# Designed miniproteins, single chains, continued (5), part 39

Each design is a single chain, and the fold is of that chain. pLDDT is the mean over its residues in the fold that is shown.

## One batch from the design tools (miniprotein)

Design m17337
Fold by ESMFold2-Fast:
Structure m17337 (fold): chain A 71 residues (1-71)
Amino acid sequence: SLEEARARAEQLLADHPELREGIRKVYEEAKKNPLTDDEILEKLRELLAKYGIDPSTFSEAELRALFLLAR
């Protein structure tokens, strides 16, 4: 559910507060040069991988919730 996706995103940001700054940079890039949803999701997956988090364990809904909470 959307509530479950949001709860997981909030827990991830609590465990990895450094992700918030990285996600904000993706948001600023999207504002300056419009990115597609797929391009935003791919940048989020790359960011998770950079911090040692397996992005394949996250659904698109969880990644979208993460982006919305951190921006």
Scores: mean pLDDT 82

Design m17338
Fold by ESMFold2-Fast:
Parts: structure tokens; sequence; C-alpha cells
Structure m17338 (fold): chain A 78 residues (1-78)
């Protein structure tokens, strides 16, 4: 369905934008992720699973990038 694809595409864009903001704002990062999960829970069942998988993959990617950046910072600052 074009409508369901549009809902998924919109949610993926929101996840991308909000996780980029979360990466830059560590103090509210967990709140942003929790709010994204709540937003996904309001979606139709056939879209919800795919949106949650996308969120989980991007959260893991963000966490990996943050670990790499922290390691680099520790190496440069002792």
Amino acid sequence: SAFRQGVLDRMRKLIDEQLEYAKKNPEIRDQIIEQLRKNIETLPEDVKAEALEYLDKLVEKMNEELREEEEKKELELK
C-alpha cells in the first residue's frame, strides 16, 4: 500500500532526524529514543515491526559511532 509505505518513510525520516539530534545532545538522548519508541507503538501493526527494526539498527550504529569517538578522544586527551 502506498499509504503504508508513506507512513514508514515518514517514520524513518523522523528516526534519522531525531537520532542525529540525540547523538549531539547526550543529556536527552534516552528521552528522544523512548519518545521514538512511543511514536512507533502508535503505528499500524504491519508497519510497527519494520519501524522498530529500523530504530534498533540506527541506535546500535549511533552507539558504535559514539564508542569510536570516545575512544579517539581518550587517546588524544590521555
Scores: mean pLDDT 81

Design m17339
Fold by ESMFold2-Fast:
Structure m17339 (fold): chain A 105 residues (1-105)
Amino acid sequence: SLAELNERLREALARVLDPEFADDDVEEGVAVIGVGDKEVLLEAGRRIAELAGLRLVREETVKSTADPLELARELQRRLALGEAAILIVERPTVDVAVLAIGEGL
């Protein structure tokens, strides 16, 4: 359900902001749904949207030097509006992609 998805996204966001759960792997990315290549994570986002019956909207790519607290506030704001979002963060200086999954047409 969308409510359960939003709860999981909030939990994952809290984990992303916790350095103990930061992935230190060769893939140099952090995602709500996993660590990996940006193209693979975008495809995973599309599959999640299909399974959940949600419309996938790709946000503009943002440089990874963006303040993680500002990214967290934006994601929380979108979740409060009833939108599901997937945050993809790539390190150290690659682009950041935010995938927003909105309800309906």
Scores: mean pLDDT 42

Design m17340
Fold by ESMFold2-Fast:
Structure m17340 (fold): chain A 112 residues (1-112)
Amino acid sequence: MITKEEFIERATAVLEEMLADYTGSQEERDRALLAAFAVLAIESLSIDHEPTFELTVEKLSVWVARRVPVREMVEAIVNSKISLAEEFMLRLIVKSPEFRPYAEEFRRRFNA
């Protein structure tokens, strides 16, 4: 099991690498980010932490749209609590045809 700090550093590095590889439209970048953050939120459930706030899919979408710095979003996700309903929605995003290729790419890089 990795530490909270190692998880944050790894997730941030993977996301910054993915963003540097994007030459597509802003819409495609936003889809990729939302998919990656959905995977990250699910993976963060395995980390022992004290949550500072409740994460929702709506909050993730707003952060992506507002271009919040990647590290800030990763730190917020790792320090968040996720309800069963929001976890279900995140898992639907990860499995949807629109987001799945980006989610699989993030998970591949993150677990390498």
Scores: mean pLDDT 78

Design m17341
Fold by ESMFold2-Fast:
Formats: C-alpha cells, structure tokens, sequence
Structure m17341 (fold): chain A 112 residues (1-112)
C-alpha cells in the first residue's frame, strides 16, 4: 500500500495515532508537497471532513514533533472551507491558549 493511500485512509478514519504515524513518515520520506496536496484535495471530495478535522486536531494537541504539528495545522486549515470555520476556530483557539509548545501557540494565534 502506498503512503499516499495510507494518508487518505488515515484522514477518513478519524484515528489520530494512525494519522500522526503517516504524517511523520511523509516528512521522513520527503514526499513532495504537490503529491500530498493532490491526495488532500481528493480526500475533501470523498471522506467525512469532520473526521479529518477531529484526527488532525488531536495530532496537533498530542504530537511532540513540531514538524508533524505544523503539517497537521496546514492540512487542518485546508479543510476549513468544507468542514466549516466554526468547527476549526474553537480547536485553534484551544491550541493558542493551552498548548505546551510556544511554537504551536504562535502558529495557532497566527491562524486566528
């Protein structure tokens, strides 16, 4: 199974642990951004965006890897138009106020 197929499955599953593993491997294997963006664009038309938002939000709260958190935030922002901004804003506010990582707090504040 390709890593891009796993990304699609992870986003649709709502499984944050699985999604974090896939995101970490995308970074380690240096998968081109264009390919990741292509899969995410397809995912927006096929999967439940609420499940993707839930999984991405949990990765951002629980992952200790700043690069994984940054990728998760970028993908979360791309789901805002399909999941609704009202679903994204509360999660981003929680990260801005309560995240243990200064970098994650700054990125979340920048998004708001």
Amino acid sequence: MSLLTELMRALGSGDADYLEEVLRRLLEEKVPEERVNGVVSLAKTVIDPEKAVEALSKVMLESEDPEVRELALRLLMSFAPVAGIDKIVPVVKELAENSESERVRELARDFL
Scores: mean pLDDT 76

Design m17342
Fold by ESMFold2-Fast:
Structure m17342 (fold): chain A 62 residues (1-62)
Amino acid sequence: SQDDIDSIQSQIDSLQSQTGSLLQQSQTSDDNTRQQLTQQVNRIGDQISRLNVQRISLIRQS
């Protein structure tokens, strides 16, 4: 449904904003913290990719 598609888009937008914040934080972080933040950014990227696939699937089912 459109509500489900809109919900997924909102999640993607939120995750993209979170990625930006984490990248800014990494600029002033020590090496260990920066590595952890990079892993979190990569994990969020994977999540966004999966959400995009799900969103496309929902659009095509409609």
Scores: mean pLDDT 86

Design m17343
Fold by ESMFold2-Fast:
Structure m17343 (fold): chain A 92 residues (1-92)
Amino acid sequence: DEALREFLERLAEELAEFGRELEARLAAGADREALEREAERRIEEAGELSEEIRELRRELERAVEEGVDDEKIRELLEELRRKLAELAEERR
């Protein structure tokens, strides 16, 4: 838990700085698609440290593959987003 909190704190700070750098690079004509891939990679690394987030992601992927109701898929997405927000908030 503490290792995850420390990582999320560092990640949040890095993402804030990266966000400002991203805006500057986009204004200079940088490739938006490449920058989005970098952001996704960092988010994926954060998710790997959380077993609960990883389990929710796998459940979501399985539900999509099995053609489960859109409502259930939406609920899983909202739960994942909420847990990510809660982890960031609890770090305060």
Scores: mean pLDDT 55

Design m17344
Fold by ESMFold2-Fast:
Structure m17344 (fold): chain A 55 residues (1-55)
Amino acid sequence: TDALQRAIQSLKQSDPDVSQEEIDEIKKAVAQAEKDKAQGLPVSHGGGLPHPRPE
């Protein structure tokens, strides 16, 4: 998605020395969230609570 690409570009622009591994981790995390949303899951949107569920 465009949001993913923009986030990566902003990170590289702000810190060109940032490790590629860090960028890859962020990319993977965002992709996972997008998958959950695409399947019709709330993906932490339907709540205002800042804590995770028990499991």
Scores: mean pLDDT 65

Design m17345
Fold by ESMFold2-Fast:
Structure m17345 (fold): chain A 83 residues (1-83)
Amino acid sequence: SLSPAEIRERAAELKGKRVIVIGGGAVGSATLGLLEEAGAEVIAVIDISPTRLAVFEKRGIPAYPPSKLPELLPQADLIQVAV
């Protein structure tokens, strides 16, 4: 996965890419914003916390427990781990 600095440095490569973010905590939320600024399409946030999933759902971001990851993997260009 990419650090925040790497996301900024590689923004041109991320434009239009379909990204799954694993980990919806503070680092995951910050990473999500950077990916969106780079023009990436965040197709899902994966987290084990029902409270964090509910927060992302209210923001209009697709959010799922880890059990959904195998269904989403074929749709993703990049997996970002933010734990």
Scores: mean pLDDT 79

Design m17346
Fold by ESMFold2-Fast:
Structure m17346 (fold): chain A 74 residues (1-74)
Amino acid sequence: SEKEGIIAALEKLKELALEKGKEELARKIDEVIEQVKRSEDVNEAKRLFVETLSEAVKAGLLTPNSPTLKTPKP
């Protein structure tokens, strides 16, 4: 499902943050994962995912045009 895909992408992003020593970013991502799991609204989950990607880019974890993180379709 779309929600499961978002969770998987966030977990992968969290792993990358930990590998690069960005523990605070990893904690924020973990909080977002919990919010997505508890959310009944897929659109809210999508917004949280996009905001998290934006923060990861600002933190230098991701470069523009990174192909590794995208929302899979069912």
Scores: mean pLDDT 75

Design m17347
Fold by ESMFold2-Fast:
Parts: structure tokens; C-alpha cells; sequence
Structure m17347 (fold): chain A 90 residues (1-90)
């Protein structure tokens, strides 16, 4: 449901705000683009699982390049949140 997606997005954005000071400007832009792509996929398809899987894949790519340990920890928390939401939607 749209409400479930909005609640999930809100939690993801709260974790991103916590991660923000530990991310480079380039990493901040990449995460913002990943979040927007997730929203765009949901608006186009209505597919909650597909939208979160797109976000998860993009964040996993960013995580591989990120050297700041606190940023890595918080990005992993977002990935885990997305994985849990995907599993609960099945």
C-alpha cells in the first residue's frame, strides 16, 4: 500500500540524515539519486518490492566504495531495513 511505502521511505530518510555527515559530497549525491530512483520505480510500477530492491542494489554499490566506517554502518542499516520490508511484503 502507498502508506506502507511512505512509512518505509520515512525510516530510510531518517537513517540517511544520520549518515549524511559521514558521507562525501559525491556519496551524498549518489544516495540521493538512489532514493529518487526508488520513488520513481514505485510511482511507475506500484511495485513496493521492486522499488526497495532497486534502492538496495544502488546502496550496496555505494557501500563497496565508502571508506568511512560510520557511513558503512548506517548504509548497512538502510540495506537491512529494505531487506526486512521486502521480506514482510511477501
Amino acid sequence: SDKKFEETVKKIRELYIKAYPYLSKEEQEEVEKALQEMVDVYEETGDFVKALEVLKKKLEEILKKTKNKKAQELLQEIIKLAEKAIEEAK
Scores: mean pLDDT 87

Design m17348
Fold by ESMFold2-Fast:
Structure m17348 (fold): chain A 68 residues (1-68)
Amino acid sequence: SAAAREELAARFRELALEAGASEEQAEKVYDLVLQGRTDQAAALLAALGASDEQMAAMSRFVRELESR
């Protein structure tokens, strides 16, 4: 759903900011998720220093949304 996609995008943005991303980088991550480019958003999160555990959790959420 659109609401679930926006919630996922907000979570990606929050994780980017926690990893030390700029506001511009966090906004880019948010927009990528909303555009369905969640693989690119995940790659950017990893580049910003997200942990393996955080990345695994986000991958599970992405797969859940794609299966709906």
Scores: mean pLDDT 78

Design m17349
Fold by ESMFold2-Fast:
Structure m17349 (fold): chain A 111 residues (1-111)
Amino acid sequence: MLPSYSLSREERIEKVRALLEEAGVDPRIADIILETLETGRVPDLSLEELEELLEALERLASVETDPEVLRELASIAGMLAERAAAIGAPEELVERLRELARRLLAKASAL
């Protein structure tokens, strides 16, 4: 979806890439986030990768102020929560990912 005044999808992805680099996110975890944004699908992830992704997204949530970027991060957190649930991850991890998605959307709406 491309409203004439908003960033293109490509520009939003590049903003997320810059944010990941600025926040010092591990390149492997950054690549998973960017691929998820570009494809709209979460790759096959281990429990450990899901935990690393949660920690990375929590760091990004603390520094990001662009509401469009926050909405993209919320979408990723939501997709990761569904993936975690699908693979039988601990309920606490699934709940933390869902809460993060909710908090990111709330922050975007407050800006």
Scores: mean pLDDT 79

Design m17350
Fold by ESMFold2-Fast:
Structure m17350 (fold): chain A 80 residues (1-80)
Amino acid sequence: MPSIVQMIRQMLSALGAGNYDQAYNTAVQMFHMVQARPNPSPQERAATQSALNMVYDALVRNNADQSTIDAVQGMIQQIR
């Protein structure tokens, strides 16, 4: 299974290549993995928060669908 660290590297690579759909899907997967854990580490939470914020900024800058932007914002608000 990919680690959160491997996922953030994949997300950053996707963002750098302009593959916003791939970056979004990776960040969403990270969010669900952290939410499914009873005791996520501070590093896993911080990495997931960072990933979601970076994807949010990229989607807003590139005029992505409002529904997708709203979904990411909701995840940012839910991540502890």
Scores: mean pLDDT 82

Design m17351
Fold by ESMFold2-Fast:
Structure m17351 (fold): chain A 59 residues (1-59)
Amino acid sequence: SAAMEQLLEDTERRAVRAYLAGDLEGAIAILEEVLPSAPEEHRAGIRRGIAQLRAELAA
């Protein structure tokens, strides 16, 4: 749906903005917040993003 597409775009913009500001925990939180609402086809990508950010935070 258009509303879901807009939510995913807004979420991506917010997560990228947090990441560029050095706020990895904030970027993870933004992605985790949207995960349960995301369509199945987008969940794998979001989970991968969260895992990559967590790995970077742990390094």
Scores: mean pLDDT 85

Design m17352
Fold by ESMFold2-Fast:
Structure m17352 (fold): chain A 74 residues (1-74)
Amino acid sequence: MAPSPVEAEANALLIEAAVLKSLYKRGIPLDIEWAEKVIKRLEALLPHVDPDLAAQLREWIEELKKMIEEEKKK
């Protein structure tokens, strides 16, 4: 069973989000441009994924937005 193209993209973006958070948690400066691109792509997928996956995407969007705002305040 292969995931749909939308589900495959969502899973890839979730991995990118997890990498960004992992690096940021280790004290590496946040790549704001990369984080903003991931957020935009996740938001674009929200209406095309099931509710459980959409909930995961929303949690990561909020986490990335928080990280961006914290980095911009420095």
Scores: mean pLDDT 81

Design m17353
Fold by ESMFold2-Fast:
Structure m17353 (fold): chain A 107 residues (1-107)
Amino acid sequence: VTEEILKALEELVKNPSEENLRKFAKLVYDALRAGKLTFETLKAIDEYLLKNKDKLPKEQLITIVALLARIYRLFGLDDYADELIKKYLKPEEVEAFKRALLRGIEV
C-alpha cells in the first residue's frame, strides 16, 4: 500500500499531470476506503512531498495538501492537518487551498 502510493507520487513529481494527480489521489482514497491507509503511510507521503515540493506546480501541491489535511481531520488529527497547511502554504495561498478543499478530488 505505502509502496504503491509512493510510486504514484514519484511518477507525479517526474511528470506533473492531471492524470498522474488523479492516479495518486485514487490510490490514497482506495487505501482509505479499504481501511489500509495508516498514519505511517501518511507520514511517508508527507516526508516525500516535503523533499520534492519545489518540483510540483503550485496548484497540484495545494491540491495534495488539501487531500492530506482532509484525511488527517477524518482521523481526528486536526493538529497534524493545521501543521501540514502551515508547512506547505503561505497565507496568500489559503484561498486556493479553500477552493481545493471545497471541490475535493473525486475518483
Scores: mean pLDDT 77

Design m17354
Fold by ESMFold2-Fast:
Structure m17354 (fold): chain A 72 residues (1-72)
Amino acid sequence: ASKEAKELMEEFIKEAKEAVSKAKTKEEAQKKLAELNEKYGEKLNEALSKMSDDEAQEAVAELVSKLNDLLK
């Protein structure tokens, strides 16, 4: 349910922050984020499918916003 999706998103964001902070180039940061998206993608899709459409859209928007902030 929503707690599972939030837990997965928090872990994804934590790993993304570490990967971006250690990256020497924007290309390296994007590559690391793509690897993390593969790792978390299936589990996130499953967790989001257990939520309402409104909750899932809100959760995805929050994740995307936080990831975009890391790439600025």
Scores: mean pLDDT 78

Design m17355
Fold by ESMFold2-Fast:
Structure m17355 (fold): chain A 91 residues (1-91)
Amino acid sequence: MVEEQLEALRELAEEARKLAEELKSNEEAYKLAERARDIVEETLGGLELLAENGRELGASEEKIEEAARGLAEEARRKGEELMEKAREIAE
């Protein structure tokens, strides 16, 4: 379900925001955490548009969910990589 993907990305965006707050004293780590948040939030907006456009064009919910899952998975991977990098720099 598209809503499930949106919820997962909203949670990840909040995690990235909290990480950035924790890393405020380390400029490089902070910037990576903020970049992770930006990527995840940008993808959230894109997924909302995908769901709206897909329904308007008569695509099945299964097709919309498949496309949304792929985009969400890529955003999560990129976001998690940046957050891991930020934590490593902060160590």
Scores: mean pLDDT 80

Design m17356
Fold by ESMFold2-Fast:
Formats: sequence, C-alpha cells, structure tokens
Structure m17356 (fold): chain A 99 residues (1-99)
Amino acid sequence: SDKLIEEALRLFRELVALARRVRSPEALEIAEEAYKILAKFILENEEDPVKATGLVLWAMGELLDLELHLAQHPTREASPEELEEMRRILERIKEIAKK
C-alpha cells in the first residue's frame, strides 16, 4: 500500500528530526533501528524496484546526515521523556511493517 509506505516515511522523517534535536547516542540507535525496519518494509512492499531502491537510499542518506550532525555537535544525555517519544514513533513504524 502506497499510503502505508508514505506514512512510514513520514514517521521516519519525524524520528530523524527529533534525533537531530536530542543529539544523543541512544537517539541515533533508535533511528538506526527504524531505518532497518523501514528499508525492509519498503523493499518487500514497493512494487517498483527503482522507486524502492531510491527510497531506501534516501532514508540511508538521512541516517548518515544524522550521524554527521552528531559528530559535528556536542552530544547530550537524552531525557527519559525524549527517548519515550522516539520509541513511540519507532513502535508506530514497527506496527506499519508488521503486515
């Protein structure tokens, strides 16, 4: 379903944006887990292999940009509330992928 892929991509964008703001190693780990789930879901559910590859490479680029952002800025300790918000987004991505 194109709508489910679009929703998963939207949630991934939201998660990466939050991780950039939080700037913790734990935030990066959550984003990395989300990427792995998203990439598998796209490759299994996008019928156009060129589009599937493009979306996976885009998401990888977002993750690499996040890694560079964390390398260029002082990392901080994430609050439990920040990590819980990120984990809620990750669980929503997992639920979409669970078909």
Scores: mean pLDDT 87

Design m17357
Fold by ESMFold2-Fast:
Structure m17357 (fold): chain A 63 residues (1-63)
Amino acid sequence: SQQWMVQLQEEALNSDEEGQFQLMLEALERGAAESGLRVVSARRGLTDDGEPAVVFEVEPRPA
């Protein structure tokens, strides 16, 4: 499996952060599906600069 990271935008942080995390997960799941992948795990984290991020793991979708 591959691990990826997406930094959260400042606008999202000024809103409901938990709600934005869920919306980000849905968007990542759709994007992964379009690439033949699926999100198998996701968690909140920080970038090297200490910015909020979503860390997620993807794998190929079964045929």
Scores: mean pLDDT 66

Design m17358
Fold by ESMFold2-Fast:
Structure m17358 (fold): chain A 68 residues (1-68)
Amino acid sequence: KTLEKAAKTVIELAKKYNNQKAIDFAERALKYLKEGKVDEANRYLAQAIRELVKTIKEKNLFEEVKKE
């Protein structure tokens, strides 16, 4: 239940930042959760989160450079 909510949240955030890789990984995580494959779901959810974090960090770095 908690992992399904986390995956859905990651999908919504990934859509907001237009990160297709994060969307794809989070959707795969939801698919594996529906099949009862929790370990596979955790692996794909972690990859989705890593892709989102990378995009957010890159955006922050570009904003910092423009202000200096």
Scores: mean pLDDT 75

Design m17359
Fold by ESMFold2-Fast:
Structure m17359 (fold): chain A 86 residues (1-86)
Amino acid sequence: PVAEVVVTGLGSDEAAAKAAEHALRGIQQAPGVTRAEVRVEGDKITVTVTAESPEAAQLAADKMAQGAIEGAREAGSDVTVEKRVL
């Protein structure tokens, strides 16, 4: 199973970096994640993880989304987050 979190509305490179860092910290709170990738594309970040189960993928998506929002807020950005479990 794969989980994906897409973050948009990042107002700065600092907001993007903090959103990515906090999303990755969220993954550390989600057991069963086997792989993680981060892609930065302008004002958009995509974090993709591979998980051992659909439940682990859903938990990872939730923790990544929460982290990304918190990180972006530290740099003054109010972002939109979309979660997908594939």
Scores: mean pLDDT 80

Design m17360
Fold by ESMFold2-Fast:
Structure m17360 (fold): chain A 62 residues (1-62)
Amino acid sequence: SKSLLSQQVSRFVGEQLRKMGDAIDEAIRLKREGRYDEADELIKKQAAELTAQIRAYDAQLA
């Protein structure tokens, strides 16, 4: 049903936001240590993973 689908989307979004938040916190820590390249790579990797998860989720709902 549309209601269940809405709840599933909300849970999926919440999970992705938590993962991105964790990556941002770690990136801030790395930058404070002067590890800028590692921090930028971590965020790029997490953004790519988010994109892949969105595509996989969308494919299941097609």
Scores: mean pLDDT 81

Design m17361
Fold by ESMFold2-Fast:
Structure m17361 (fold): chain A 64 residues (1-64)
Amino acid sequence: MDLSPEVEESLILMAQSVARLAASRKKPGESVDGVPLDPNLSKEERIKLVEEKARERTLKLLGK
């Protein structure tokens, strides 16, 4: 199903924002949406992984 590019971007940014907030509230060793928060990674890298998984999931829901 084709959404306008602005709507798609908005949905991706919203999903990434939610994932970022969840990751920032979790401790290393926990998981967010099945993505493990590796204690050997920096906080920035852990947040980035969760954001990328949220983006991937949203794109799949959009049929991309």
Scores: mean pLDDT 75

Design m17362
Fold by ESMFold2-Fast:
Structure m17362 (fold): chain A 97 residues (1-97)
Amino acid sequence: MSPLLQKILDTLRKIDPELVDELIKGLMEKYNLKSEEEAVLAIGIYLQTGVLRPPPDPNSAEFINTLIILSTGLKNADKYKEEIIKELKRLVEEHLK
């Protein structure tokens, strides 16, 4: 996994590791993803935009650019822990059930 993506995943897991692992599994099944990297990026996009969409190709410039934007946006995630948990639960209820 890329260092930026690992940092995003570590940040999310510090907030709620069980919920994040459930989301990764659900998104991989929903979009038939080959890697947890794609699922983590989809979670990050959802948290930033409020919209769930298939993640970009992991070998694309779009993937890397999105990852950089998300790593910056999630830098203070610990300050928004309760709101992040709420949005992640909403993602499960609206898109993975």
Scores: mean pLDDT 75

Design m17363
Fold by ESMFold2-Fast:
Structure m17363 (fold): chain A 102 residues (1-102)
Amino acid sequence: SAQEEARRLIEEAEKLIEQAEKETDIQKQIDLLSQALVLLERALRLATDPDLLERIREQAKRLKELGMKVLKETTDKKQILEAIGLILSAIGLILDVELKLK
């Protein structure tokens, strides 16, 4: 079902975000967060169950906080732009979840 596919995508995103939290290399952290973002966006297209939507929102909040941490820790222009992009996309996911929740 679409909900089972959404759950699997969320579980994969959760693992990538956990890896990103433990990662010490900024570029690898950005790459992990970017992969997690794509999975959460795919999950959001499929998810209608409130429990799955809440999980997407919580992971998007974690991704936003990690993106903000990266932004504070890097001076590399490309990484700054990637971090800003991650933060903005995560905010967009949070807002889209709010629109889907009753």
Scores: mean pLDDT 91

Design m17364
Fold by ESMFold2-Fast:
Structure m17364 (fold): chain A 79 residues (1-79)
Amino acid sequence: VDEKEVKVALGEIYLALGKWDEKRGDFKGAAESYEKAAQLYREAGDVDLAREAYRNMAKSYEKAGDKETAERYQKLAEE
């Protein structure tokens, strides 16, 4: 186990928590969980996983009514 491996594992946990929050209608909580996942994936250097987390974060902010924040994270997901 190394630092990158631990960060990816923690990111997967936060991604799962975000999806769980989203399924129960907690879009704000989901966005916060996805934000933690994106940060961990970025620190691990996994651009594809970070991009996925940004897409999920954008979708959750949109459903929470924060369109401006959703658009910012959508751009991060698109490069």
Scores: mean pLDDT 82

Design m17365
Fold by ESMFold2-Fast:
Structure m17365 (fold): chain A 64 residues (1-64)
Amino acid sequence: MAAELAALGREATARAAPLGAVAAEVRKTDSGYELTVTFADGTRLTFRYPSLEALRATIAGIRG
């Protein structure tokens, strides 16, 4: 699980890089998963997903 979350964080960072993202991290919570994206201007956005599949689909579709 930890390796999968790390890989998803890297994918999210790469996909959001054109939008100014410098880092992205994924964590497991009791209610699902959280994706936190950090931008070059210091902005941090956190998104919540009910399943790993929903998180993967959203990351694959990141474009702004």
Scores: mean pLDDT 77

Design m17366
Fold by ESMFold2-Fast:
Structure m17366 (fold): chain A 71 residues (1-71)
Amino acid sequence: MTAEDYYKKGLEALRAKKYEEAAEYFQKAIDMNPENPDWRVLNNLGAALFKLGETEKAKEYFDKSLELTRK
């Protein structure tokens, strides 16, 4: 399976409010491309972790996501 496959599964889980499953899939997507993580994967992992009460980890991933995108 590719990083994109894991990302899509994570999005499906996030939409279904299965936050633990979503976080696991997003983490697998990052682990497939650790040198070039997609900012969208990092942002969505942060969102899933925040919903799980993992506030500090969520903020770390949100910050990493923002560093990769200069919008």
Scores: mean pLDDT 83

Design m17367
Fold by ESMFold2-Fast:
Structure m17367 (fold): chain A 61 residues (1-61)
Amino acid sequence: MTVEEALEAAKKSGAAPDAELLGARLVEDPGRTPYWLLLTSDGHLYGVDARTGELLAKQEL
């Protein structure tokens, strides 16, 4: 999936509709599905599965 699709998944899961993407990183852990780590302007960090778009984590910063 693209970073744009991952941001849409984060917005679906409670990021502000107008939240801007401040940073994104694709994380590839050995033995795990790749996931996007997204930092948004609302002060949250979101983990999104890069294959399915499933929200894996939401962390307040």
Scores: mean pLDDT 75

Design m17368
Fold by ESMFold2-Fast:
Structure m17368 (fold): chain A 103 residues (1-103)
Amino acid sequence: DNRKKIEELAKELGLPKLAEKGLASYKDEEALKKMEEVKKRLPVEIEKVLEWLKEEAKKKGVSIEELLEELKKKAEEEAKKYGNKSIVEEMEWLIKKIKELEK
């Protein structure tokens, strides 16, 4: 049972809605996998995430904004697949927070 792991990971990322509704939208294994993907890209310290995003965008020859749009599209695909928008809302919040730090 991955419920507790998903909840703990969501709390670390500041995504309480995903912890509450993620299991209703995804199977436990799928939800955990998506959360781990977000955690790998977004470590605990947001400032380090911003530095990583700058480096990754530079390596791909794209802007940070373009990279963040790809992340948003992924979240939208997941919401469309399961009909639950709460995960998209939390990911949009996270993307907005990162963009505000870049400012």
Scores: mean pLDDT 58

Design m17369
Fold by ESMFold2-Fast:
Structure m17369 (fold): chain A 95 residues (1-95)
Amino acid sequence: MEREKELNELLEELFSELPEEFKKELEKKLKEARELLAADPSKKEEAIRIVEEAVERLLEGLRALMRERGMPEATIEAAVARFRRDFAAMVERVR
């Protein structure tokens, strides 16, 4: 019961505790993707790729943070899988 809610709360907490370097890199890549789309809307797939690369780097930071906190590997994998699934669902809705 409530595993999904607990996982969502955990992901929000972990995101807020990420080192500034990971947040700045994500913001930089999101800006690059927006500028690409503003210049050429046909570059949507390229913009998606830029965001996906930034997300994978963010997930590496999240894994490191979770391991530093001594979280079980099963919890780390569940959190990462959840984030990837939510991102993939968002991309499909925008297509």
Scores: mean pLDDT 71

Design m17370
Fold by ESMFold2-Fast:
Parts: structure tokens; C-alpha cells; sequence
Structure m17370 (fold): chain A 99 residues (1-99)
């Protein structure tokens, strides 16, 4: 995911919201896989990147809310809710890309 995070930062710096959203979707998919493997640090970095992608698309408030749900799920040890929160980030990015 480190290369995806660097590509995301470059897309945001360039003002390329479409590319940022596409990278954000890939990060959500890797975040779900990281949770399934018990790698919560990589899952957090992936979810944070997806939230940054949403912010670059004008959906920063949605991204922050879903990231908060994700963090609360991790604190409760609820991997299923953590996956659901990342899926909400993915759906929000997909919806923003349709506009």
C-alpha cells in the first residue's frame, strides 16, 4: 500500500480528483484484506488514504465520519464493523466518481 499512498498524494497535489478516487477504491480493497489478516495498522493507513481521497473530491465530512466508525470498530474488536466502515468509504468514493 505504500506505493498507492504515494500515488494518492501525487494525484491530490496535482488536483486530479478522479485519479485520487480510483486509488482510494484500491486502498479500501487492500484495507479489507489487511483486516482479514489482522494487520490493523495497514488497514488504518488504507482507510485514512481513502478518507483523504474523499476529501479531495469534496466529500471530506463523509470520509471523516466513516473513518471514525472504523476506528470505533477497531477499539471494540469488531472486525465485521471495521470492514463495513471501509465498504462505506468505497461506496462513497464510487458515488462521487459518478458525478
Amino acid sequence: IDELLLELQRAIAAGDARKAGEIGIELTEKGIESIKQGDYMSAFRSASGAAMALESMGKGEEGKEYLKEFLESLQQGDSEKAIESIKKLKEAIEEALKE
Scores: mean pLDDT 84

Design m17371
Fold by ESMFold2-Fast:
Structure m17371 (fold): chain A 83 residues (1-83)
Amino acid sequence: MVEKAKEMLNLKGDALRQALQNADDKELAEYFKIFVKKVEEQIKKEKDPWNRLVLATMAAMFATVMGDKETLEKFNKIANEIE
């Protein structure tokens, strides 16, 4: 559900971990899609190299969990270009 995925994007630390543990595969897939899209938009606007690296790394981690090799390679390349 898109609504639950948006809620997870607003959570931090332990609260996010608990939400991810309780999420089903569909909720995780929706969270991943929204997060990846947000990372692409944020990287274009973000001037802080550390924030860009964190966003790209998180997107790469979600791509790994979902088995999306193309998205993983894309964000790994972006992360390497930041440092």
Scores: mean pLDDT 68

